Designed miniproteins, single chains, continued (4). Designs and how they scored, part 21

Each design is a single chain, and the fold is of that chain. pLDDT is the mean over its residues in the fold that is shown.

## One batch from the design tools (miniprotein)

Design m12749
Fold by ESMFold2-Fast:
Structure m12749 (fold): chain A 83 residues (1-83)
Amino acid sequence: ATVKTKFLGFSSSSEETLIYVEAKPLVEAGIKVGDRVAITFDSAPDTTLKGVVESIEGNVATIRVPERVDVPASETVTVTKLP
């Protein structure tokens, strides 16, 4: 499944980056906690991050990227479910 959703922000540490997106489009597309996903930022389409959906709380899905990465500023992202 591939869906476009609102980018809400990110949080980074030395070991990981957490990406926050609007959960509703992901849930409606059958994306759930534990799924591996690729994230492409609409403002920077050459940048693709790979992570795992760590949590869904209300309207916020948290995707964990297991490394510190530079996150572009964007209004929306495209989330693709990986095998």
Scores: mean pLDDT 82

Design m12750
Fold by ESMFold2-Fast:
Structure m12750 (fold): chain A 83 residues (1-83)
Amino acid sequence: MIEEALQRVQEAGQLYAQGDFEGALQTLEEAARWAEEQGMPDLAEALRLARRALEALQQGDFEKAEELDKKAIELLKKAMEEE
């Protein structure tokens, strides 16, 4: 259910805000795998893009991080509208 994935995304965001980047990346990866298992490929792709955006931020590639984040948000909105 999409609510479960949103809770995991919020958890990842909280971990990132606390400086636990590894925990945030792991949470997003687990959420993506869960979404794939639920038959929600757009949600899984959005979560993987969000994870890649965090990795780009850690590497100092702010332009790439912004690009990936915008694409992840767009796919997440699409997944929420298409059941």
Scores: mean pLDDT 77

Design m12751
Fold by ESMFold2-Fast:
Structure m12751 (fold): chain A 57 residues (1-57)
Amino acid sequence: SLMEDAEKDLAAAEEALKAGDYAAARTAFWHALQNARKAGDEELAKRAEEGYRRATL
């Protein structure tokens, strides 16, 4: 489902960010954000958007 896909992408993005792979983290956070928006999950979308910003610092 879109929510399950968003949660998996968010988890993968957080792992990439911890590993210092900012490019992989940005891609995964972006996918998580799109899937969360499609699912209507505002909390998950906010977490993905905040993660995307952290991955661009």
Scores: mean pLDDT 84

Design m12752
Fold by ESMFold2-Fast:
Structure m12752 (fold): chain A 65 residues (1-65)
Amino acid sequence: MTVEELLKKMREAFEKGDYEKAVEYAEQLLKIADGDIKTQAYNGLAVAYEKLGDKEKAEEYRKKA
């Protein structure tokens, strides 16, 4: 899966309220992306974990973005 495909799937997961899938796609982005896309992946993880009620992980990823 390419960076573009993962960004699209992460966005679609957020649009559907599937925050668990948003975490999955954001984690995959972190493995293959750099620069601005990596920052977007960290922001995605922070928002997704906040929506899932995991405030500790949300704070951790917000600091990395």
Scores: mean pLDDT 83

Design m12753
Fold by ESMFold2-Fast:
Structure m12753 (fold): chain A 85 residues (1-85)
Amino acid sequence: NAKEHYELGKEYYEKGDYDGALKHLQKALELDPNYAEAYYLLGKIYYDLENYDGAIALYQKALELDPDFEEARKALEEVKKKKAE
């Protein structure tokens, strides 16, 4: 299910395997397009790859789906500051 693919994506991300993480997060979002945590983790991967515009869009999508998602809000603030420097 979507949650199992999200958990696998998170595990791959923690190992630094971004290709594995992306594959499982894409499957999570195919199964549940409203999975805020999956968009948040994708945003973190994009940020790590220095794709700040992609990270911003993904964090904004996570917040659109879950306005109380504090980690996504903080991450969005961080990446915007990084771009402004």
Scores: mean pLDDT 88

Design m12754
Fold by ESMFold2-Fast:
Structure m12754 (fold): chain A 70 residues (1-70)
Amino acid sequence: SVREVVEMYLKMRKAMENKDYETLEKLARELAEKDPEVAKRVVRNLRWEAERDGDEEVAKLLEKILKEIE
């Protein structure tokens, strides 16, 4: 559901803010197992946010995850 996707997005964004990269990767992979198309969209959006904010480590991690689910 849209609500579940929004809740997952917010959890992943919070993990990014807290520099909890292990939780971010875990949540991204869990989402990809359930719905790879939704996961691609969410990961792309978070990568754009990380690039905008200058967080290169998060951007690289999300790019790696995105390539694995593409």
Scores: mean pLDDT 82

Design m12755
Fold by ESMFold2-Fast:
Structure m12755 (fold): chain A 72 residues (1-72)
Amino acid sequence: SEAKARELEAQGFLYLAKGDYEKAIAKFEEALALDPENVTAWQNLGEAYRRLGDYEKSKAALAKARELLAKE
């Protein structure tokens, strides 16, 4: 499951790099379903939403990443 979460995160990052933000979001959401404490996946999800102009969802994803970083 951890290996699968990393594969999905890597696929999301490749879509993000290509500018396919909707597919990037789908892959990061799948990765986060397996590992909801993955800070990097939350940060990249926020960036993908920002690139689509969905600033409220971007802010929410980045807030989740900051909450996890503040936890320890």
Scores: mean pLDDT 87

Design m12756
Fold by ESMFold2-Fast:
Structure m12756 (fold): chain A 69 residues (1-69)
Amino acid sequence: MEEEIRESMVRMLATSSLFGRPHTEEQIKATINSEDPELVELRREMIEAGNAGDEEAVLEAARRYLEHL
């Protein structure tokens, strides 16, 4: 479950890069294990939204995650 969510986060973060400055998938993957408090909070929001089945909320959190980078 958590690993599936991480994979979904990578895909959504890559998609969200289209809404701003492009980031490589490698850069996005590196941030998935980041301990930055704001990134940790956004990852928790993505996980909670994903568990609730709210894909739109997950994508918005992913976009904010990329903006924080």
Scores: mean pLDDT 65

Design m12757
Fold by ESMFold2-Fast:
Structure m12757 (fold): chain A 62 residues (1-62)
Amino acid sequence: SVEELVRRAKEAALAGDVEAAVAALRELMTTGDGEAVDQVGTFLAARFPEDAAVRAALAATK
């Protein structure tokens, strides 16, 4: 579910697991929930501003 993906992304980010956080963001993108994608994307961008995987995933949402 969208809520589960949001939770997983935030939990992974807090643990420093960028790969898991990006995977959850990519899964959110397939749900069509733009608000959830924006919320998680903004959170990851703030936490990992120079991470290439995070930036690539965010570019794919635009």
Scores: mean pLDDT 80

Design m12758
Fold by ESMFold2-Fast:
Structure m12758 (fold): chain A 83 residues (1-83)
Amino acid sequence: NAEEYLNKGIKALRDGNYEEAVKYFEKALELDPDNYRAWVLLGEAYLKLGDYEKAVEAFQRALELRPDDPYIRKLLEEAEKKK
């Protein structure tokens, strides 16, 4: 299910397997596209990969789901500065 893919992605992130983390978070979002946490984690994985454009897209989607979340806003700002 979506939660299992999230957990696998988090483990991959922790282990430094960023491309694997992206694939698991994408699978989680295929099952539950309204999971803002999965969008945040996807963005963080893209930041680690240096894919700043995709990180921005992921954080923007997270912020659409949580508009006034200051943590997500700071992550978006960080990713935009690196573009």
Scores: mean pLDDT 88

Design m12759
Fold by ESMFold2-Fast:
Structure m12759 (fold): chain A 70 residues (1-70)
Amino acid sequence: SMEEELATLRTLLEAASDAQVRAVALEVAKKVEPIDPELAKRLREAAEAGDKETVAELLAEASRLIRQHK
């Protein structure tokens, strides 16, 4: 479920450095950009701001869209 995915992502990102969070967010943003460019933009912006909570939420949403698109 998205709730379980979000909980896992929150735990992982809480333990990660800002640089690691940015690296993961940028990689996922690149993958989701062809599907939802606005989500990719928001993900990059949240990562740049150091907003780990928003990054976790957007990563969960991006993961869902990637799975559902193909």
Scores: mean pLDDT 82

Design m12760
Fold by ESMFold2-Fast:
Structure m12760 (fold): chain A 73 residues (1-73)
Amino acid sequence: SELHEALRQVIEELEKQMEKAKAERDLSTLQKILEQVERFLEIAKKHNYEELARRLEELRKKIQDAIAEIKAS
């Protein structure tokens, strides 16, 4: 599926953006990436893309953990 391939590429880019934002301790960028992840997670679930949904849920947790860690420091 073209949608599946496009979504996979978007997830790879979001993962890279998250690692950069986390390293820079950029809360506003992490929050924006989190919003994008939540939107794409809904799309993955609607289309029953189980592996992509799992990957997005893992990314969401990592972003939430990073935000919490930065706010606590």
Scores: mean pLDDT 89

Design m12761
Fold by ESMFold2-Fast:
Structure m12761 (fold): chain A 62 residues (1-62)
Amino acid sequence: MSDEEIEKLFNEIAEELEREFVLEHILTGKVYSKEEFKERLKKRLLEKGVPEEKIEELLATL
């Protein structure tokens, strides 16, 4: 997987996850921390086969 493909995946998953958190907050009143967001984002990227080292680099930009 190229760096460009990894960045695209990161952005797509981050946008999807943001929408999910907003919807869950509206529907259930549950509040999510920045750390919970990062943890879910990391988990989804790992499931897509993104190397852990690249995930840590991308998370550091948040």
Scores: mean pLDDT 79

Design m12762
Fold by ESMFold2-Fast:
Structure m12762 (fold): chain A 60 residues (1-60)
Amino acid sequence: SKLEELMKKRNEKVFEIAGLTLEYIHALLAGDEEKAAEFERRMNEVEKEYQKILDEIKSL
């Protein structure tokens, strides 16, 4: 169903955010400010995609 497909996409975005968060923390601990900023930007973009999926689920 469309709901099942959207829930799968939602879960995929949650895992992407979790992975990017870990990479961001690792970059911060390593003092790599450039990589930390890059992972933060990527995380913000994935969070926007996540919100769009939530909005689609709410509209069902």
Scores: mean pLDDT 88

Design m12763
Fold by ESMFold2-Fast:
Structure m12763 (fold): chain A 82 residues (1-82)
Amino acid sequence: SMEQEREAAIALARYLVARSAALLAIEHPEAFSEEEKRQILEDLRAATEELARLLRELGREEEAERLRAEAERVLAEAERVL
């Protein structure tokens, strides 16, 4: 439905914000406290799970899998750097 597509679009926006914060923390780890770094990674995990769930409900399983692969790559890099 259009409403489910709208919810997915909002979840995508939240994911992009969370991903941007994580990438910024990877680039400038000195600018963030350990608590802020943990919160940034938790926000990315939560946003990824919500968007993946909505994409699957819309039958967009391939997009959900690509999203998870991208998020896992960012999280792995963050774990290496942070």
Scores: mean pLDDT 87

Design m12764
Fold by ESMFold2-Fast:
Structure m12764 (fold): chain A 65 residues (1-65)
Amino acid sequence: GDARAAGEAGAAAGRAGNAVAAAVTSQELYKHGLGDREAAERARAAAVAGDAEAASQYTLKTGEA
């Protein structure tokens, strides 16, 4: 679905080194009722910690929920 595609795109941005873009994507999915809250919060925490891979993985999970 659209949420999964957006999560995959956000995860790809994170893997390219833009952890903030991944976390922002996860938060937007959650705000629109399209994503998992816990995954979105973990993506944000990972981005704050500078962990782009973890931010990408949690952004992907946000779109899958």
Scores: mean pLDDT 78

Design m12765
Fold by ESMFold2-Fast:
Structure m12765 (fold): chain A 77 residues (1-77)
Amino acid sequence: MEEVEKVYEELKELARGAAAVIANQFGPEAGRRFYEKALEAIEKYKKLSPEELKDNFYRDFGRIAAEVAREARAAAA
């Protein structure tokens, strides 16, 4: 198995787990929105090297999680 395929699957599983946690805290819509944005980030960087894909995804992953959490908190207030 190529390293990039391994990283791709690893990041998708990470996104699924994070989306489930977000859905439990902020509702299913927030979890779905996070998962969609996370998959877009993975797809955007999938043609890069495994290291670059992982680095770029973790940067975007943190940003997306923060955005979704902030939006959900604002909607709940």
Scores: mean pLDDT 77

Design m12767
Fold by ESMFold2-Fast:
Structure m12767 (fold): chain A 80 residues (1-80)
Amino acid sequence: MTEALHKAGLTDLEIAVLRVLAKGPRSAREIAEALGTSQATASRVLRRLEARGLVERDPETGLYSLSEKGRELLAEAEKA
């Protein structure tokens, strides 16, 4: 199921972040707590995913959410 995401050049941690965000918008801290990583690591991963257009940050709330592209990529991987 993660094979298509790895073919897209995503790490296991980046894939895990996308899956957490599929459940709803989260802060970097909430993602760090959910994945058992540091907030600094979660923030770095989120910035990389945002640069790729796979996640979006709400400037009003500071929460990250899956973009349309991120949802499509994750759905493709989950069907494989």
Scores: mean pLDDT 78

Design m12768
Fold by ESMFold2-Fast:
Structure m12768 (fold): chain A 74 residues (1-74)
Amino acid sequence: DYMKKLDEAFGLIRKGQSLRDAGNYEEAGELFEKAGEIFEEIGDTKNAEYAYKQAAESYEKAGNLDKAKEVLKK
C-alpha cells in the first residue's frame, strides 16, 4: 500500500532526525537509509535522495566512512 509505505518512511525520517539531534549518528544513519529504500520502492526519487544524503552525513559523523560511501552510491 503506497500510503502506508509513505507514512512509514516519513516516520523513519522523524525518528532519524531525533536520533541525529541526540548525537546517535549510527542509528540515525540506519533509519535514514531504511527510509530511502522505502521511498525508492514507491518511486519517490526526491525523498529517497534526501534520505540517503541524511544517512551518509549521519554515518560520516559516526565515523563510519564505508557505510557513508556505500549509501551515496545508491
Scores: mean pLDDT 87

Design m12769
Fold by ESMFold2-Fast:
Structure m12769 (fold): chain A 68 residues (1-68)
Amino acid sequence: SMEELEERERIANALAALKYGVGTDEFKKLREYYLKNGITEEERDYIRKVLEEGTPFEQERVRLGELA
């Protein structure tokens, strides 16, 4: 569904932002990788854990990624 595609995009952006930060070429390449290859339950759980238990820096990177 469209909702599942939007969720995949948000998590792909969050994972890429956590590693490289938004607006970098590395961010774009990693986002493309996740959109093409899919996102595992382990990767989804990792983003959930970062938002709950991560450092303020990690939480901000994920938040900015989800808005990109």
Scores: mean pLDDT 82

Design m12770
Fold by ESMFold2-Fast:
Structure m12770 (fold): chain A 67 residues (1-67)
Amino acid sequence: MIDEEEIDEALVLMYIGLGNVYLKNGKTEEALEAYEKGKELAEKSNLPEEVKEELLKEIEERIAELK
């Protein structure tokens, strides 16, 4: 069986953090790409519904701010 470990959640958090770092360094384009990747991973992951909603909300707000 393919085991979905904690790494899926950690991976989404990593991309959110990466986007935040890029944004702080003025790399808006890279930040947007990182946030979009995190969003797609969160959407595709079997994360708990509450966690998934929290992550997606954070990502969406970050993306909206980059507009």
Scores: mean pLDDT 76

Design m12771
Fold by ESMFold2-Fast:
Structure m12771 (fold): chain A 95 residues (1-95)
Amino acid sequence: DKAKKFADDLEKIADKLAAQGDEEAAKTFREIAELVRKGDFDGAIELLRKLRDEFLSRAPRESVYTATRLEDSDLDAHMFEIHLASLLTVIKEIK
């Protein structure tokens, strides 16, 4: 149940990214969702960590920032980090 919900949430993020024209990020989130659905939680965690590390080491992708929001509130970079950390927490709970 938690794995299915998490994969569905990742697909919603991918749909938002595609709507913003960020097809590369959308593809990455769909790949993470497929790994979760297959039970490859280690692969999913690795891709999420790479995405988080890219955000922290390079200029953040605005599309990913907006797509990971669960609410239409104004969020700063700190809140975006919290969103990525929340996704990692969910997958650790499933694993």
Scores: mean pLDDT 65

Design m12772
Fold by ESMFold2-Fast:
Structure m12772 (fold): chain A 76 residues (1-76)
Amino acid sequence: DVEKELEEKAEKVKEEVVKKLKELGAPEEAIKLAEEALELLKQAQIAKIQGDDETAAALEAKAKELAKKAYELIKK
């Protein structure tokens, strides 16, 4: 089950990213945005597996926007 494997991998990546950002003293708002970006990337990969490249591209674009906002909060 590819979706199940993707879900498990995404959860581990999220836990690692959140822990790392928290250790670096990132603002809670930045951590929340990073979590949302990772969730959208997971959904994008699921859409891609299902053959919905258009939805996958849209979700990836949203994830990049949230990741950029998270980075700006960490930087400032």
Scores: mean pLDDT 81

Design m12773
Fold by ESMFold2-Fast:
Structure m12773 (fold): chain A 96 residues (1-96)
Amino acid sequence: RERVIELLERAKELVREAIRAAAEGNLEEAKEKLREAAELVREALELEPDNEHARAALESVEAAIEALEEGNVISAQFLAIAAIVELDFAIEELRS
């Protein structure tokens, strides 16, 4: 559980960094941060496959990457915020 929480907290920080990079117009940096976050969430899901909130967070991160690749920065930012919310729920569930 501690390892999974650490992975999800690190993923959440990367998503926050991606939102900041996207706001500054650094779309390639934003995509790299989101891809790194997605890898950490996938690792967390290998350890806790039944974590529905972590799965929802991964789907939101992947959708945010696709939105950035399509040039839809506003949609990408909303999807990244949704991923942070889902990561927070995943972390709280693991602390219970």
Scores: mean pLDDT 86

Design m12774
Fold by ESMFold2-Fast:
Structure m12774 (fold): chain A 102 residues (1-102)
Amino acid sequence: AMLEERIASARRVTEAAAEELKKLGYPDEVVELVRAMSGAPLDEFEALLAKLREMGVLTGAEFVGEPVRAADGSLYHLVTLRLKTPDGVERTITTVVRLPAP
């Protein structure tokens, strides 16, 4: 389905961005947190997001568009993360969070 492809695409983009962060010299812990966020439940996602903020690497996070439903009935929301590189340049990453079932 179109919505499932969008979720899958966001997860692939997050994985590619995590690899790029590793090449840019971010600590393995930051790369691991970004990977762990992809498709995580909202409570877990918020905890990982807070840890990135405490590390000083997260400059912003924003929910994008409307929640999307997967075939299994799970509800997902796209999230754009803004991260600061070691050289001071911002990197934008799109990821996905799993929302509680309505």
Scores: mean pLDDT 74

Design m12775
Fold by ESMFold2-Fast:
Structure m12775 (fold): chain A 65 residues (1-65)
Amino acid sequence: MKKLLLVVSKDKEVGEEVAKKLKEELGFDDYLVLTGMSSEEARKLALELEEKLGYEVYVVGAPEA
């Protein structure tokens, strides 16, 4: 299965840095940085993407709650 990482961050630059590092370390195929979105809203988006695209989607919040 292809793995997609969703990073929720208040700052785009911080989110991109975190996403790039985790992609390299954990071997994700792709990533998306989401700004101005709640963790719950990001989880709903992840489920939608899993159903429609067949990817395994992981959601990471920065900062951590």
Scores: mean pLDDT 77

Design m12776
Fold by ESMFold2-Fast:
Structure m12776 (fold): chain A 61 residues (1-61)
Amino acid sequence: EVEKLLEELREAVEKRDVEKAAEALLRLSKHKLSPEQEKEADEIVSRLSREEQREVLALLA
């Protein structure tokens, strides 16, 4: 499931879909991620603009 959620996060980021990216991150937060998986999620999110990253963070709050 974690690998599928990381793929969903990647697709959301590629489409600039902030809401879907936030949903994928929220679902990922319910799982215990390995350090490698956590790094991968961070790298995917870093492809969003700083403004888009702030919007994602606000949706998770």
Scores: mean pLDDT 81

Design m12777
Fold by ESMFold2-Fast:
Structure m12777 (fold): chain A 90 residues (1-90)
Amino acid sequence: SHIEKAREHIAKARELDPELGERAEKAFDEAVAAYQSGTDYMKALADAMQVLSDAARELLERGKEYVEAAQHFLEAGTHLSLLALEADRA
């Protein structure tokens, strides 16, 4: 599912940049916990997507060699966005 795909992309990004990966993983875990509990999950998902977007931007500003890690953060954000859309329809 989207949670599993987002987690896989964050794990790959963490291998390439442990500091930004840890930041993203923390925000992601908080968003998943909120989603599973049904409490303020739309805000938590939006906050996690912002952390992922900020991490990708920071990497792209460092140079072209960081594009792979940035792409993993953006892909994780895409899966969280799809999860939010599915939740909104339910």
Scores: mean pLDDT 84

Design m12778
Fold by ESMFold2-Fast:
Formats: C-alpha cells, sequence, structure tokens
Structure m12778 (fold): chain A 113 residues (1-113)
C-alpha cells in the first residue's frame, strides 16, 4: 500500500547520518523552492511518520512514495527519474546524493519484499 511504501521510506530516511540528511534537505529545498502551496497539502500521516522534520523533506519523501505508487512500484524507474533531477539541480553533489537515494531505495525494496 501507499502507507507501507511511505513507512519504508520514512524508516530509511531516519537511518541516514546527519550529514546525509542535511544534503537531502539541501536537495529538497532547491527542488521544491516554488512549492509553497504543495506544503499545505502534505498528508497528516507524513507528519506523524516524520515528526518535526522540514516540510520540504516531508513533501519530497511523500512525492517519492506517490511516484512509486503511480509507477506500479517500479523502483528502478522512479530512481532513474530522480537521478536525472539530482544531476540537473545539484550537479556538484550529484554522486553523494545519488548514493543516498540508492541506499534509501535498497531499504524500501527489502521492506516491500
Amino acid sequence: SLEDILRAIADAYKSLSEKDKELLKEFADKLLKDSEDLLKKIPEIVKELLPEEDDRVQLLLWGIAVMLEVHDYDIDKVLRGLKLLIKRIMPEKAEELIEIFERIFAQVREALA
């Protein structure tokens, strides 16, 4: 379910180092810079699973969960799209960010197996 995907993503995110979380937050801030209206639409379950987390990080992780659901749980397809966005938005830190998301998606894949 979408809730199971979101829980898996939230658990993977929580296991990240502070350095990795800060880099992911920088990416979320740049990607979602003009998304103020979408921040008001973050579901309550996202806030419950990621309490006191930055709103743009919450929205990013929710967006990833929705994209996985829309693409019939095709992790490789969603990860490919995310890698393209990372390379466009943060080229200088793309390698580190891609590695973080590959670890997140590996944990999601294991949790959904």
Scores: mean pLDDT 87

Design m12779
Fold by ESMFold2-Fast:
Structure m12779 (fold): chain A 92 residues (1-92)
Amino acid sequence: SAELELVQLQMRALADYTEAWLTLDMVKKGKISKAEAQALVDNTERGLADTRARLLALGAAHPQYRATVDRMLALLDEAEALIAETRALIAA
């Protein structure tokens, strides 16, 4: 069902954000290597791209979900900003 897909995509978006946040926190605290952080953000970025594409498709097919889709897309934008900050720290 479309409703179940929306719930699953919300869970994926939250997981993607959490992974991005935790990776940045671990880099700032010196708990992981730059190479480990690179691998983690590369993986999270691929997951984010898939989640974004699926949210956009769901929102286009089901306009009644627009408000929830827009909130999830905003969360993915925040996750992308965290990934960008992690990449900047790795490059330094």
Scores: mean pLDDT 91

Design m12780
Fold by ESMFold2-Fast:
Structure m12780 (fold): chain A 84 residues (1-84)
Amino acid sequence: MEALREAAEKSKDPKVKELLEEALKLLEEAQKAAEAGDEKEAKKLLAKALELALELLKEQKASEEDIKEAEEYVAKAKAEAESL
């Protein structure tokens, strides 16, 4: 969590910074929902955070392998949220 905040603050790319800040906010909301026992909401927020992380990887020109792995995590998180 803290490492992502530091990355956002140090980022010189405004788009990367915005994506990191949005992802952090969604992850914090997901953690709070999970701690409250709202598994469905926690899964939905986590799926949104993973979608932003995937966009960040694409903006940073990550490898095709890393992008594919991230897409699989996003798909799994969305499926879990929809099944609840």
Scores: mean pLDDT 71

Design m12781
Fold by ESMFold2-Fast:
Structure m12781 (fold): chain A 109 residues (1-109)
Amino acid sequence: VAEAQDRVIEASKKINELVKLSDEARDEIHRIVVEGARKAIDAASKGNLDEMEKAATEAADRVRDIIVEQAKKENPDKYEEVQKLADEYGEALRDLLVATAKEIAERSK
C-alpha cells in the first residue's frame, strides 16, 4: 500500500506542475476513487478477485481520462507529457485500490 501511495503522490505532483485540475475535475476524481474503492472492497470481501480488479481498473482508467481531457483543454502543448504521467498515475492508483481492498477485506473477517 505505502509504495503505491507514494507513486500516486509523486505522479500527482508532476501532473499538477503541468496542468491545473479544476475544482469540478478534482471533485469528480474524488467521487470515482471513492466509488471504485467501495466496489473493490465489496468484491474482495466476497472473494471475487476478478470484480475487485475490474473495479480498480475502471476507476483508474476514468481518472486518467479526466486528467488527459483537462490537459488537452488547458495546455495542449504539454498533453503528451501529461498523458505519460496520467498513465503512471493510473497504474499506481489501480495498484493502491487493489492493495487497499485486499487489506480491508482481510481485516473485516
Scores: mean pLDDT 81

Design m12782
Fold by ESMFold2-Fast:
Structure m12782 (fold): chain A 52 residues (1-52)
Amino acid sequence: DSLSPVEREILALREAGVSDEAILAAQAALQARGEPITPARLRAAALAVQRA
């Protein structure tokens, strides 16, 4: 199947050196805050987790 925009962002983050743990934590954080998981929000959240 063609990748969703969110799945494409996950692959881009992995190629940029962001860990799978940071990506999963970012998804969980967005879900806990009731925010929609969009590529832009996932990227911002994953990079914030990776830097912490």
Scores: mean pLDDT 80

Design m12783
Fold by ESMFold2-Fast:
Structure m12783 (fold): chain A 54 residues (1-54)
Amino acid sequence: SSAKKRAEELIKKAREAAEAINLAAKAGVDLKISTLDEESFEKGLAKAKELKEK
């Protein structure tokens, strides 16, 4: 169902955001972002990807 897929996507994004923040820190970048809301950790993901792309 849509609800199940959405929940799985949210969990995946949360894990990726946390891992991305940790990886960025290991690369010498202290990336701090709130994980209070879905929007917050999604921004963390985007920033980590931009750091990797650059």
Scores: mean pLDDT 63

Design m12784
Fold by ESMFold2-Fast:
Formats: C-alpha cells, sequence, structure tokens
Structure m12784 (fold): chain A 102 residues (1-102)
C-alpha cells in the first residue's frame, strides 16, 4: 500500500526533524511549531497535528487548525483516521512520548 508507505516515511521525517531541533536547544513546543510552519503536505500537517494533540500542546494545535481551510481540515481528519486504521497512531504516540525524555 503506497499510501501507508508514504505515511511511514512522513512520520520518520517529522520525528527526525523534531529531534534535530530539540538537540539544537529548542523546547518541544518550539520545535513542533517550527515543523508545523514548514509543513508542505496534508500528510505532514495531519501527523504534526496528531503529535501536538497527543502532547497536549494547545498553541501548536490552534496554529495548525487556523492555517487550514475547511476542505483541508476535512482532508487532515481523514488522513488521521487512516493513520489509526493502519495501526500507525500507536507508533506516533510512542515516538511522541520519547520526545518528552530528550
Amino acid sequence: DRFREELLETIEKVFKKLKELIKQGKSLEEALLEVAKEAKTLNEKAIILMIAEILKLEEVVNYIKESLSPAEYTAVSIIQTEIDLYGLEKEIKKKAEELKKL
């Protein structure tokens, strides 16, 4: 499934960037907000929103939601549902919790 593979690649890319920013001295919230601002695809936005919701980072959640049109928000919600159906939400949650320990 190409879509599942693209989601996995996007998850790995997002977490790699977050770890780099945290190692550079940025807080978890600052790192996630920066990655959110640089996000180009709906897959990236869906994954970043899910991470922000898991970590309860309200400022990042609000930033992403305000940046999306109604149609884009619907698409992001569908992508998040597919992430869960592929069993990838559990992996995202695990990686997000690991970021707190950095």
Scores: mean pLDDT 87

